Designed miniproteins, single chains. Designs and how they scored, part 38

Each design is a single chain, and the fold is of that chain. pLDDT is the mean over its residues in the fold that is shown.

## One batch from the design tools (miniprotein)

Design m1312
Fold by ESMFold2-Fast:
Structure m1312 (fold): chain A 86 residues (1-86)
Amino acid sequence: VKEELERMMKEAEEQAASLDPEEAREKMKELLRKAMKLLGLSDEEIDFLIKLREQAAKEGVLEEDLTPEEQKIIKEVEEREKKALE
């Protein structure tokens, strides 16, 4: 899993370097979705996290402003990422 994620991230970085900012952002979203699926996340969890990260970036929402449910999902993803990247 770790090697697969590292390969996907490297490929995305190389591709993003040749794209305009909007195209790079869309490519990174697609890669993030694929990486999260490899970590065992559901489509609903993936869609929620992508939307949450985009909204936080646009509106300046802090993590402490999130609901307990949203914080739980973020922590679960961080734990899965940490375990996969160890």
Scores: mean pLDDT 65

Design m1313
Fold by ESMFold2-Fast:
Structure m1313 (fold): chain A 74 residues (1-74)
Amino acid sequence: VEELARRLTPEDVERFLEELRADAEASDPETAARLREIAEAIENGDVERVRELTADWPEEFRRRAVAAALARKR
């Protein structure tokens, strides 16, 4: 995850955030709210909150979200 975060460019992080926002628009209100919270945590570089918010999500999604937050923090 940390290695992945070091390889992510600011553009990669922005692209992932854009994907999350687009998915939120296409989702039900509950899922949309969760996706927006994840996007906000990533924007703030709040790695711990991202891990908490994505605990019940698929492993690949969690890995990408955590890596994006780590890249934003650094």
Scores: mean pLDDT 79

Design m1314
Fold by ESMFold2-Fast:
Structure m1314 (fold): chain A 60 residues (1-60)
Amino acid sequence: HMEDLLRALRRRLQRWEDEVKAAREGIKSLPESPETQAAQAAFDAAVQRRLEAIKKLLEE
């Protein structure tokens, strides 16, 4: 049943999202510097790209 695979994937995505949130808060707690800003931007872009790819797979 395809629904079982989708549920398993959603659970895995949820765990990853929780880990991403924790990592974002960690980075955000660092002092503001050009390096920290670049790291946050790169991290957010990578996370967004992965989420969009997974979301697209789930919708197709």
Scores: mean pLDDT 74

Design m1315
Fold by ESMFold2-Fast:
Structure m1315 (fold): chain A 95 residues (1-95)
Amino acid sequence: MIDEAIKAIEEGKYKEAARLLEELAKEHPDDPRPLVLAGYLYFEAGDEAAGYRLFLRAYFEHPTEEGQKKIAEVQNELARNPVKEVAIKYLKSLK
């Protein structure tokens, strides 16, 4: 899954990559970052409704201080770096 997600991002298949990150979120239920990154990838693919839905899920499914801190950290990275680079870096960190 992780290698397939990285490959999809590198090939510009952002909707496929976002779907794989949604599956990865199920394997990491305490980590909101897969949902945030999937949301941004859906926006890159032009699917604003899916992107918005995933942002809401990230915030509401992770109301803890740790969850909110992880959301803030990934959003700070996305403010400074392209979504592609942030998503690939995150996925590589899971290996």
Scores: mean pLDDT 84

Design m1316
Fold by ESMFold2-Fast:
Structure m1316 (fold): chain A 89 residues (1-89)
Amino acid sequence: NARFEESLALSQEATDQVEKGLTLREKYEKDPSYKEEYDRFVAEHPELQAVLDAVYEARRKTRASSLSEEMNQLVENLQKAIQDLLDAL
């Protein structure tokens, strides 16, 4: 099913973008020179803002002690973000 395959591909792309956003955020927390690149990334992917915020909130509460739970939350948030994007198309 082409629509299902497209949704899966978009989910993978969104996961890659979230990982990139998290990496950039971690870098700019340590070095402010990365802030411009992070701001650019968020500006190009505004629909990922909520997912990034949710991941940071989960990290703050559970720090490495519940990786599978954090990953499950990330997957659920990504699936919702992808569905919202597809509905907007």
Scores: mean pLDDT 68

Design m1317
Fold by ESMFold2-Fast:
Structure m1317 (fold): chain A 68 residues (1-68)
Amino acid sequence: SKEELAVKIGSVIEEVIRLATERGDDAALAQAQALARKYLDMVENGASPEELQKLLDEAEALLARLRA
């Protein structure tokens, strides 16, 4: 569901912010904050499941890069 996608996106972004903050990675933190702003805009404006999935994929890709 859209609600499940939204919750998952929020959780991934929170983890990215946590890791970026712990590492002092200002560039990664700025990217995570940009994703968070886009996420809030999408939730407020009724984004499609396809748009939410693309944002989730982008957030998960950033998380994977930070864990590498």
Scores: mean pLDDT 84

Design m1318
Fold by ESMFold2-Fast:
Structure m1318 (fold): chain A 96 residues (1-96)
Amino acid sequence: MTKEEAIEMGIEYAELAKEIAEKGEDISLALNLLRVAQLIAKKYGDERVKKAVEEAAEALAKALGVPLELVRRLLNADDPEEVYRLAEEIQRLINE
């Protein structure tokens, strides 16, 4: 896969995640798509992917009713234990 193909995939995954989040359908799928898009944004530093990821993160935070910063932290978490703690915090906020 070329850099250009990866960037295009990152944008498409972020846009799909935003659409899924706005429809409130499969939040887990939306989050997984966003995590892949964020990895592409981090690896290549492309502003288009970064913008698409940010817009999708905002949509996901709004759909879940949680602070955008928690979604950003979850997307950037590399440690499985940190991912688990952030997911538990988000789940707690959703259930309140």
Scores: mean pLDDT 79

Design m1319
Fold by ESMFold2-Fast:
Structure m1319 (fold): chain A 120 residues (1-120)
Amino acid sequence: SATARGSSPALTEAAERLLRALGRPGATLVLEFETDNEAARAALEAAVRAAVDTAPDDVEALRDGVARGIAEAMAIERNLSAEELAAVEAALREALDGMLEALRAGAAEQGFTFHTLPEP
């Protein structure tokens, strides 16, 4: 069986719920964000958890929560401006939409793995 995965409990649950909502429980969706920054990890977890708790079966809401969480985590680590944060969130939403469409079309596996550089 294919498996949903994430770097955090909320990302793992979001990936599993996205696959279920798409009718693709046998496919694999990997959503990972790897960071040693505790504030970035907390922001990611909070944003994704809020989406899961509010709209657990809504593909658009779950996608938006994942994109927002990753963008907020990246903004903390990279000290992004509000405009840069908005641009990153928009790019992540577009990339996630492409992956979700591929899964709907029958792709067996899709995923995002985000890595940050070690802090100096």
Scores: mean pLDDT 80

Design m1320
Fold by ESMFold2-Fast:
Structure m1320 (fold): chain A 83 residues (1-83)
Amino acid sequence: SEAEKLVDKIVEAFEKGDLVTAILTLNKLLELDEESAKKALEELVERLPFSEEDKERIRELIEKGDIEGAIREIKKAMKKLLS
């Protein structure tokens, strides 16, 4: 699916330390329908090495349907890991 391709690109960019590509691709999740965006965000929380505290906060936002909030928290978590 398009969501799976975006997730794979985000994870690959993050693992290579390419924060710019990771963030730009993450923003494209806003172009998906809500259910596809939620699935993509859940997969990112599982595959990226975020702290359990950051994972829990992001999952709560996903459950509430706050896609923009979840993306903001993922960006913050990515920046902390790559700084």
Scores: mean pLDDT 87

Design m1321
Fold by ESMFold2-Fast:
Structure m1321 (fold): chain A 85 residues (1-85)
Amino acid sequence: SRDEATMGAAGGHGAAVAAAEGADGKSGRQNGYDSGMKGAKALAEQGYEGGARAARETAEAVYNGADKKSAYEAGLKQAQKAAAS
């Protein structure tokens, strides 16, 4: 749904922002990952499976060193797929 896509994108954006604003390197990536995974869990518990996947994929991209834009786009792509289903 649109709400799931919006929540997934917001979670992904939050993870990317946390990584960008944190200390450079592994610490910033860990903060982004943790933030995104918390968002994914909360969305899944509410039944927003598509949003949960988007948030999780963004968190994993951030942890693996993706830049803010690439991490956000990875999450958004999953949210779009969920909305189309």
Scores: mean pLDDT 63

Design m1322
Fold by ESMFold2-Fast:
Structure m1322 (fold): chain A 56 residues (1-56)
Amino acid sequence: MRLLTKDLPAGQGEEGLAAVREEARRLGLEVVASGVQTLDTPEGPVDHAAVLARPA
């Protein structure tokens, strides 16, 4: 299994998730799970996009 992640400014988590999902597809991987978690930081909230994938 592979974990693919991308951090983006808050409100752009879905764009990050779509980009990571597309990357997994290009690599010939099957997406098993995906999600976005908003993390609070001193500089403001950040959307953490994650995709768990395996070879198709």
Scores: mean pLDDT 80

Design m1323
Fold by ESMFold2-Fast:
Structure m1323 (fold): chain A 66 residues (1-66)
Amino acid sequence: SNEIASQTGKRLVQELGVPPALATRAANAVMNLDEARLEEVVASLPAEVQDAARALLQQALAQVKA
C-alpha cells in the first residue's frame, strides 16, 4: 500500500533526519519490493542512523509484502 511507503518516508525524515530525496528513494524501494535499492539508501546514510533506518524500512517492507 502507498500509505505504508509514504508514512515510512515521513518517519525517516522526521525521526532520523534523512534527506527528503533519500527518504523518497527508500519509500519507492519499499513499494517496489526492491531490497537492493533499500540497502543502497541505508548505506548512503550516516553510520549512527543506519541500523534504525534499516529496521524501519524492513518493517515497512514486511507490511507491504503481507
Scores: mean pLDDT 84

Design m1324
Fold by ESMFold2-Fast:
Structure m1324 (fold): chain A 85 residues (1-85)
Amino acid sequence: PLTEPVGILVNGGGPLEVEVRGETRDVGPGTVVGLTLASREGFLEELRAAARVQGRELVREEVAPGVTAEVVRLSDDLRLLVPLE
């Protein structure tokens, strides 16, 4: 599992439950949660489909020098970052 891709969930709002690939997780306010992704490509495809249906956009951005991630806003206070390479 240590070599599996990791997504990063950032919660700037109040406490909530999130569902990632059929799994429910509790996320507190101001929390950053590392998510282990067994299939990065499959997860990104599901995120793109879900974002499109919800009118959200997946944006590729450099989150640190030389580090690129796909970022999606799941709500006004909730973001998911999926690092690329």
Scores: mean pLDDT 60

Design m1325
Fold by ESMFold2-Fast:
Structure m1325 (fold): chain A 95 residues (1-95)
Amino acid sequence: SEEEIREISERVVDNIVVVARGHGIVLSEEERERLIRETFRVALDLVKKYNLSKEETLEMALTFGLTMFILRYYHNQSFEEAVEKARKYVEELAK
């Protein structure tokens, strides 16, 4: 359900925030909220297109969030570039 996808997206982002803090990266509340919105959007789109199970949805949301985080903070890509590249990557995995 949409509610379950939202809960998964929030849990994924909370885990990323913890990992980020361990690496000296502090996300603002606005950045955290944006990450949740983008993760939810991508996960919802993939569930609708590929009829993903709950476990597959969690895997895709986590892969998207982590890929986006790495591209943004370690590869110094813009948030928009990181989101788009991470989205394309998980779409290929969902096929």
Scores: mean pLDDT 85

Design m1326
Fold by ESMFold2-Fast:
Structure m1326 (fold): chain A 84 residues (1-84)
Amino acid sequence: SDEEKEEIAVRVFTEVALEFAKEKKMPEEVIEAIKKMPELSREEYQEVALEFMKVARELGVTTEEFKELQRRIEERVLRELAKL
């Protein structure tokens, strides 16, 4: 269902974003906000995702690193969707 697909996408994004945020040593406030994303509404988790992207850019994350992060998310989502 579309609800199951969205739940998988948010969960995978949260996992990958947390790995990345910890690796880049992002502020604890950002890390805690990312952890809560699966519990948030669509509007709320989109706000968290935007803040994550903003902080990543301010820490010097490159376009190439964002492309790799996006690829990791897409691969994990497709893998999980294949199990439906």
Scores: mean pLDDT 84

Design m1327
Fold by ESMFold2-Fast:
Structure m1327 (fold): chain A 66 residues (1-66)
Amino acid sequence: SKEELIKQVQEKIDELEKLAEEYRGTDPVAAAMAERDLESVKTQLENAKKLPDEEAEKYLKEILSG
């Protein structure tokens, strides 16, 4: 369902936030990459929420796959 896929993307966001925090102060390049990925996924999730269920599910699956 759209709701379950949104939950999975939120879990991915939480993991990326933890990764960015872990790299902050030890690996600035890895931290910057993680923060860029985080921003991208957050933007994609907000866009997906605005779509009809069928289109949202396709888009959310794409986020989770790549």
Scores: mean pLDDT 82

Design m1328
Fold by ESMFold2-Fast:
Parts: sequence; structure tokens; C-alpha cells
Structure m1328 (fold): chain A 77 residues (1-77)
Amino acid sequence: SPEELKAQGDAAEAAGDFRRAGDLYIQAGNEYEKLGNWKEAYEAFKRAASAYLRAGDVPRAIEAGQRALEAKKKYLE
């Protein structure tokens, strides 16, 4: 479930595994998008962008940030 993926991302972040946290948050966001849960997808992609920045992965952080903005547009409509 997207909630389980988010929880695993939270655990990876707490353990300092920021790259893995970002990957898990992207997976959670993808599943939320499939369900039409745009608000939750937006939050998941925002967390992924933050995690990737902490991992030093600027290109993936930018991609995650762009996906967050697209989800936000759908959540606000």
C-alpha cells in the first residue's frame, strides 16, 4: 500500500538512508497517483525531493519536486 511505502520511507530517513527514503517516497507517490489521491501524492513527492537533496542527488530531487508540483495542481482542482 502507499501508506506502507511511506512508512518504510520514514524509517529509511530515520536511519539516515536518504537515497532509499527518496526511492520509497517516489513509490508511495506513484501509488497515490494511481488511486487519485493527489494531496497524498503531493506530500509523498515533496518528501522524496527533500530526501534526495539530503542524499546529494540534485537531479532526482528536481524531478521529484516537479512531480510534486503536478500533483499539487490536480489536488487544487
Scores: mean pLDDT 89

Design m1329
Fold by ESMFold2-Fast:
Structure m1329 (fold): chain A 62 residues (1-62)
Amino acid sequence: SEAAKKSAEGAKKAAEAGDAVGAAVGRYQTGLNGDKEKGLEGVRAGQAGDAEKAAEYAEESA
Protein backbone atom coordinates (compact mmCIF):
# COMPACT_ATOMS: atom_id res chain seq x y z
CA SER A 1 0.00 0.00 0.00
CA GLU A 2 1.01 3.64 -0.37
CA ALA A 3 1.00 4.09 3.41
CA ALA A 4 3.33 1.12 3.92
CA LYS A 5 5.69 2.48 1.25
CA LYS A 6 5.83 5.89 2.93
CA SER A 7 6.36 4.21 6.34
CA ALA A 8 9.37 2.34 4.94
CA GLU A 9 10.78 5.62 3.59
CA GLY A 10 10.21 7.24 6.98
CA ALA A 11 12.08 4.41 8.71
CA LYS A 12 15.05 4.93 6.36
CA LYS A 13 15.06 8.67 7.13
CA ALA A 14 14.82 7.93 10.87
CA ALA A 15 17.84 5.61 10.63
CA GLU A 16 19.78 8.37 8.85
CA ALA A 17 18.78 10.84 11.61
CA GLY A 18 19.69 8.32 14.33
CA ASP A 19 23.21 9.68 14.80
CA ALA A 20 21.87 13.18 15.51
CA VAL A 21 19.28 11.83 17.97
CA GLY A 22 21.97 9.73 19.66
CA ALA A 23 24.14 12.82 20.12
CA ALA A 24 21.23 14.72 21.69
CA VAL A 25 20.52 11.84 24.09
CA GLY A 26 24.21 11.74 25.06
CA ARG A 27 24.06 15.42 26.02
CA TYR A 28 21.05 14.71 28.24
CA GLN A 29 22.96 11.91 29.99
CA THR A 30 25.65 14.41 31.02
CA GLY A 31 22.94 16.79 32.31
CA LEU A 32 24.43 19.69 30.37
CA ASN A 33 21.42 20.66 28.32
CA GLY A 34 17.67 20.71 27.85
CA ASP A 35 14.69 18.63 28.73
CA LYS A 36 15.39 14.90 29.12
CA GLU A 37 11.74 14.23 28.26
CA LYS A 38 12.27 15.80 24.81
CA GLY A 39 15.40 13.73 24.21
CA LEU A 40 13.54 10.52 24.99
CA GLU A 41 10.67 11.57 22.70
CA GLY A 42 13.22 12.09 19.93
CA VAL A 43 14.49 8.53 20.37
CA ARG A 44 10.92 7.17 20.36
CA ALA A 45 10.02 9.14 17.23
CA GLY A 46 13.12 7.82 15.47
CA GLN A 47 12.25 4.24 16.40
CA ALA A 48 8.70 4.82 15.10
CA GLY A 49 10.13 5.93 11.73
CA ASP A 50 9.21 9.61 12.01
CA ALA A 51 12.45 11.33 11.03
CA GLU A 52 10.95 14.84 11.04
CA LYS A 53 9.59 14.42 14.56
CA ALA A 54 12.85 12.85 15.74
CA ALA A 55 14.79 15.83 14.38
CA GLU A 56 12.34 18.29 15.98
CA TYR A 57 12.68 16.70 19.42
CA ALA A 58 16.48 16.46 19.09
CA GLU A 59 16.58 20.18 18.26
CA GLU A 60 14.35 21.02 21.26
CA SER A 61 16.65 18.97 23.52
CA ALA A 62 19.75 20.92 22.48
Scores: mean pLDDT 57

Design m1330
Fold by ESMFold2-Fast:
Structure m1330 (fold): chain A 114 residues (1-114)
Amino acid sequence: MRTEVFRGEHAGLRVEVTVETLPDGVSRLRVAAEAVSDAGVTHRAEAEADVPSFEDAVRIARALAEAAREGSFVPVQELLETTPDEAAREAALAGLQAVLDARAAAAEADRAAR
């Protein structure tokens, strides 16, 4: 099995994307997003998706890690506009949702603290 790991960090947000080639030739994309609240509590969200193409899975992983490094979702938006495969687009959106969920949880914790 082949495994590649991509990471991005910016302003209390950390994203790690793992791409693993399965025996059936499908690539598994695992996204782990962590956001730190003002109180120093880490909030985590995860997503997993299967992508038929290893090349597309790697492109998604790079876009998510780059978005995290830049503090901008432009790399993911550009990927979605240039990716014709529906399964790859769904995987990219699932990964983006995990990042947004982690950030939302940290922001909610900050609001609950007043």
Scores: mean pLDDT 82

Design m1331
Fold by ESMFold2-Fast:
Parts: C-alpha cells; sequence; structure tokens
Structure m1331 (fold): chain A 87 residues (1-87)
C-alpha cells in the first residue's frame, strides 16, 4: 500500500541519517514506534507525525551546517506526504 511505502521510505531516510551521524540508533527506534502509533490512528496523524519528526531533523541538519542533508530531508518529506495523500 502507499502508506506502507511511505513508512518504508521514512525508515530508509532515518537509516541514511544515522549513517551520516545526525541521529542515534535509539532515535531511529523511537521514531519508528512513534510513526507506527500515528499510522494506527489515521493518515492525517501519520502525515502530522512525519512533518514533525522530519522538521526536527531538518533543524538539526541546518544547525550542524549540513545543508545538503537538510535539502535531502525536505525532498523526502514531500515524497512521503504525496504517498500518504494517495492512500
Amino acid sequence: SDLEKAYELFVETLEELRERGLISEEQVESAKEFLKEAMKQSPESFKRAVTTLLGLLIQEAERRGEEEAARRIREVQKEILELIDKS
């Protein structure tokens, strides 16, 4: 489903950011659980959760001067939100 694709893309993005050193393994697991709970509620809750979490990651990337990482996260956010809207 498009929601499952959105979740998978989000997880892939978190793993990429962990590899870049922006987030820890604990933060990846916490974000996964947070999103799973949001998905159980509604597509709107899932969309809100994605926007909140990726927004925080964009701010952290910008704080570290990692402008390319921030840009990548913004692009992925748009793709994830489009997938949720197609569900």
Scores: mean pLDDT 84

Design m1332
Fold by ESMFold2-Fast:
Structure m1332 (fold): chain A 74 residues (1-74)
Amino acid sequence: SPSPDQLKQAVKDRMTELSKTLSVDDALGRSTQLLREFADQLRAQGYSRDEISRLLGDLSDYTMDLIDESEKAR
C-alpha cells in the first residue's frame, strides 16, 4: 500500500495538473474533492485524526501556493 507521503505527493501532482488545465474556481472545487478522498483513504488505512489533520494542513498550504503562482503569472 502507498505511504501517506506517497498519497500526499499524488494529490499534489493532481492539484498542479488541475491548476494548469482548469480555472482557479474549478481547480479549487476539484482540489476540495481530492482532499476529502485523501482523508478517506488515510482513515481506511487506520491513520489517526491528528496525522490526517496535519497532512490536510500541508495540502491546504500547497493549494494557496498554487493560487499565488497563478496570480503572479497574470
Scores: mean pLDDT 78

Design m1333
Fold by ESMFold2-Fast:
Structure m1333 (fold): chain A 61 residues (1-61)
Amino acid sequence: SAMGEAYVKQAGEAAKAGDGQKAVEYAQKASDTGDPGDATAGAVVAHEAKKYFGAEGEVKQ
């Protein structure tokens, strides 16, 4: 969805800025749109951000 895609983009931008916590938050919002593609893309971004920037939490699909 357009909203989910926007959240995935925001998650990626937060991760590039070194803000792992915001990356996880935006990835969760992407998952909450109910679009499986956006949910999966957001989860991947959040997983990498947690690994490198110490973000907390899990993204649930």
Scores: mean pLDDT 70

Design m1334
Fold by ESMFold2-Fast:
Structure m1334 (fold): chain A 90 residues (1-90)
Amino acid sequence: PLSPEQQKQLQYQKEIYEELIYLLENKDFEEAKEKLIELDKKMGLSEEEIEATEKLLETLEKAIEEGADVELELKILKEQIATLEKALAE
């Protein structure tokens, strides 16, 4: 069984991923970047890992501005949410 702290952390991660899907669908990249950085800090990621997340979001923003879709990225986020939901349901 998950500890209360682990459950709270996974619930927070799930909520951020759900918010990221909404923001990406509405092309709110700056807010999406802020939310993901907040999650990374909450998860205790290193400065290097946080910087890598920022660069990935900048790359995604440029791709969308050039007419690429985010269907694959949204699918990955939805799969991560499903995984978190399974962990929280146990």
Scores: mean pLDDT 72

Design m1335
Fold by ESMFold2-Fast:
Structure m1335 (fold): chain A 83 residues (1-83)
Amino acid sequence: AAAEEAGREFRILQAFKNGEELTPEQYLEAARAALAIGDYDTSLEAAMKAIELKPTPEAYEIAVRAAEGAGRHDLAAEFRAKL
């Protein structure tokens, strides 16, 4: 359910903000959670961490959205070039 998913995303986002060591997949979950609440800077940080550990198209897509939301249009263009 949406409520259960939101609870999981909130927990992963808190783990990221607490500086916990996460998997690339968990960093992407944190990035998506931050995007959902409009925290583009946190989303960008989490997405970039996921890319650093395991570059995937999904990570670059999230990074593009986060960078654009953060006003980092130059960085968004660089990530889009990787797709």
Scores: mean pLDDT 81

Design m1336
Fold by ESMFold2-Fast:
Structure m1336 (fold): chain A 60 residues (1-60)
Amino acid sequence: MYTPEDARKAAEQGNYEEAAEAAVFAGSIGGNLDLMRQASTAATRGDAKKAAELAEEAYK
């Protein structure tokens, strides 16, 4: 099952497509999809630190 950690790790590895899929799946079972989308965007811009922070925030 996709988790916020899976999305974060995918984004950190530059796999933004997998990060987006994980965010959508996790968002359907809980969490803030908007924050997860922002995390994916931050990762795409090369800001892995911000991406991880936003992903963790989405699921608190």
Scores: mean pLDDT 64

Design m1337
Fold by ESMFold2-Fast:
Structure m1337 (fold): chain A 63 residues (1-63)
Amino acid sequence: DRRLRRQQEAARLGQAMADGAAPEEIARLWARFKEVATPEEVAALSAAARRFFPEQARAAGIP
């Protein structure tokens, strides 16, 4: 189920950012999320990541 995979990848990304994971790990998880998400879902999660974890999002290259 693509929707379930997207939710799982989003949860992994969110947890890594909350845990202060390295930028390389966050960037890898972001790339995985983009593989299963639509452009609209990518934009929504990008905005949320920048809002709640601005330093981690910027360091990992999340727009």
Scores: mean pLDDT 83

Design m1338
Fold by ESMFold2-Fast:
Structure m1338 (fold): chain A 81 residues (1-81)
Amino acid sequence: SAKEKILELVEEFIKKEKNPKVREKLEETLKRIKEAKSVEEMVKIVGETVSELLSDPSTSADDKMAALELAGRIMEIYRES
């Protein structure tokens, strides 16, 4: 299901994340999406996290690129659901 794909994707990005602050943010996001009532709510929650990472000047270029990749892959899952 789309919900399972989104959960798996966020867990994949957490596993690959080397920055502990970014990892903590993604882990908080994972907890929020597990409580979400719809795929649309999950997409919104992930989008909020991506936006926060992109607008934070302390986020590295590599972590910003990873956030954009996460956003793109989430949108692919949503489009296919």
Scores: mean pLDDT 86

Design m1339
Fold by ESMFold2-Fast:
Structure m1339 (fold): chain A 86 residues (1-86)
Amino acid sequence: TRERLLESLDADITELAKALTEELVSQLKDPELAAELRAALEAVLAAGDILALAGLAFTIIVGIATGEDPDEIAREAVRLLRARLA
């Protein structure tokens, strides 16, 4: 039961992080920042760091909910993901 819940949560968190990242990228004005965010997400996905993906999803949700500029949300997201990869 717990193992099935964790497997389902890992899949749901992964898909949510991907969907939120693509939505955020579609709103970015800086193409270099968009490329950096995609590259950092791809590296975290390859590493299987579910906590980094959850943190990314939360950062994007909070930024959108508080009316933060998309480029500023993306810089925060890149900083978070790079800290996890270091």
Scores: mean pLDDT 83

Design m1340
Fold by ESMFold2-Fast:
Structure m1340 (fold): chain A 70 residues (1-70)
Amino acid sequence: AEKIAETTYKATKLTLRSIAELVPELAVDNAEILLKVTKSWARRNYSPDLAEKIIKAVEEAVKEVKEELA
């Protein structure tokens, strides 16, 4: 259960960093789209408690990457 939130955090951070290296201007917009998609996906496929953990993990990954790029 917690492993999926950790894996999603790591995958999100890696994906956003890769986008930032290739197309920096799209990294922020893609991060916002990814957050919206993740919220919808998590709430449909997991319990509310696990969905919230996954969403929080992605929000933290997005925040950290945005801070690194600023």
Scores: mean pLDDT 76

Design m1341
Fold by ESMFold2-Fast:
Structure m1341 (fold): chain A 96 residues (1-96)
Amino acid sequence: SLMEELEKKAKEIDELLLQAKAAIDAGDLERARELFLKIFELIIETARSLGKEEFVELIKEKKKEIEEALEAGDVERAMKLLQEVLSEFGRLMAEV
């Protein structure tokens, strides 16, 4: 079922987000970056499976902005941008 697959991916993203927040709180920026990349890969894969190429392009642009924020040590900006991506992803999933 498509709905069961989407629910499973949503749970995986939520778990990765909790781990990323814990990594940031611990000052482990390398781990936070790896977790952010995994979240983006899941979002992109899901959006592609739904034929949402315009959204995939938007997410790739936001991924670049987040990587730049992390390189600058601006973890607050990186987390804010990720939350914006997750909010838009949630809206997209609600339309399915």
Scores: mean pLDDT 81

Design m1342
Fold by ESMFold2-Fast:
Structure m1342 (fold): chain A 73 residues (1-73)
Amino acid sequence: LTPEQRLLLTKVASAMVLLRNGESVEEAAKITGLPVEFVEALKAGDLERMLALVPPEHREAVRQAYAAVQANF
């Protein structure tokens, strides 16, 4: 992964931890810097919507982050 992809993966993982800890979608978005719509899609488990919300070069990192989230949560 590129440094930019690794940063995105870290943000996605952090957002999921925040959501699992009972934080709101809005709060998780504020803390991680991710768009609210992306965090909503993440909470819903809507991978296709998450991929549509990021540039093509970030989609592999999003797929990997989502797979890691599915394996651990």
Scores: mean pLDDT 80

Design m1343
Fold by ESMFold2-Fast:
Structure m1343 (fold): chain A 113 residues (1-113)
Amino acid sequence: MFEIEGPAAEMLEAARAALDFLGLDRERFEELRRLLLEEGISEAAAHVVALMATSIGMSLEEVREMIEEVKAGLSAEEADARAAALRRAGGPGEEVARWVIKAIIAQELEEQK
């Protein structure tokens, strides 16, 4: 009910509207978004990752394990290469999406330095 100025705030409102329209778990989206922000991922990337993770039914524990894997040394380049290889092999879309999520998380954490 409060209007916030800025594209990130408008993107968040649009994301929430999309979740409601698609019948996706808004509570999970908000929990995932909060976890990502607390781990230092940018607002824009946190919104995208939380949307993707919610759309494929990922739990907070699964996303936290992905963040820990990235912090342990998984690079964005490695995650992107795995996603591309799975896509070429005709792997499941959900598994491809998981590697794309890891790549976004890795890119964001690398950008923070």
Scores: mean pLDDT 78

Design m1344
Fold by ESMFold2-Fast:
Structure m1344 (fold): chain A 87 residues (1-87)
Amino acid sequence: STAEAAIKGAEEARAEVPNMSTEEIIEKVREAAYKAGKAEKEGKWDEAAYYGGYLYQLLQTIWNTESYETRARALDAAAKGYREGLE
């Protein structure tokens, strides 16, 4: 199900985050947003939900621990990645 896929994505992101720098997290935000958008465009809803859950967890990490400037950069990366995936 899409709910199970989203949970799995979030769990994988939680496992990876402790070994990542803030810059690596922002890069992964862009990649995950791109993959989510591409999966949505292709009608792959479980894959889209997985990357959506992954992306959500990365953004939560940045939101809880980083400055406003870093949060703005992460949101910009997410928006750009998702838009590119939809094209």
Scores: mean pLDDT 88

Design m1345
Fold by ESMFold2-Fast:
Structure m1345 (fold): chain A 79 residues (1-79)
Amino acid sequence: SRIGKITSKEVVETPEGTKIVITGENELGNKATVTLVIDHDGRLVEATVESSVDVPPPTEAEIEGSMLIMEAAARFPKA
């Protein structure tokens, strides 16, 4: 693709809520990992970005992807 792509997504259910880890890479090979924690009420309680360079906030597509994963996670039993 012409723009950065999502290389991995991980959804982990924790006592605090759902932890979503998304790793993306831009066309220059720079990687960024976004960690989101959504509590049991659906509120974002933590957002952390780790990158090799300063990058803009997560893309709209990454946010949408996280919401879809969270919706899917709500259908499965907590581990």
Scores: mean pLDDT 63

Design m1346
Fold by ESMFold2-Fast:
Structure m1346 (fold): chain A 74 residues (1-74)
Amino acid sequence: MESLLERGKKLLDEADKLLKQAEKTGDKSLILEAEIKLGMALIIRGILKLEGVEDKELDERIEELEERIKELKK
């Protein structure tokens, strides 16, 4: 069964792919889809932290994707 951490990382992989495509195509709908995926990963991170699980890779990837989305929305 897929772990909550694995699901979170998968959502970040999907968000990263969408943002790379948005940067190439200029498709703003892909930015919105990436924001939705990132939002789901943020909820998962919150649940993991409540369970005493902290993953530095997950935290770093979330911060990187938040900054990239912020830049693309300017």
Scores: mean pLDDT 83

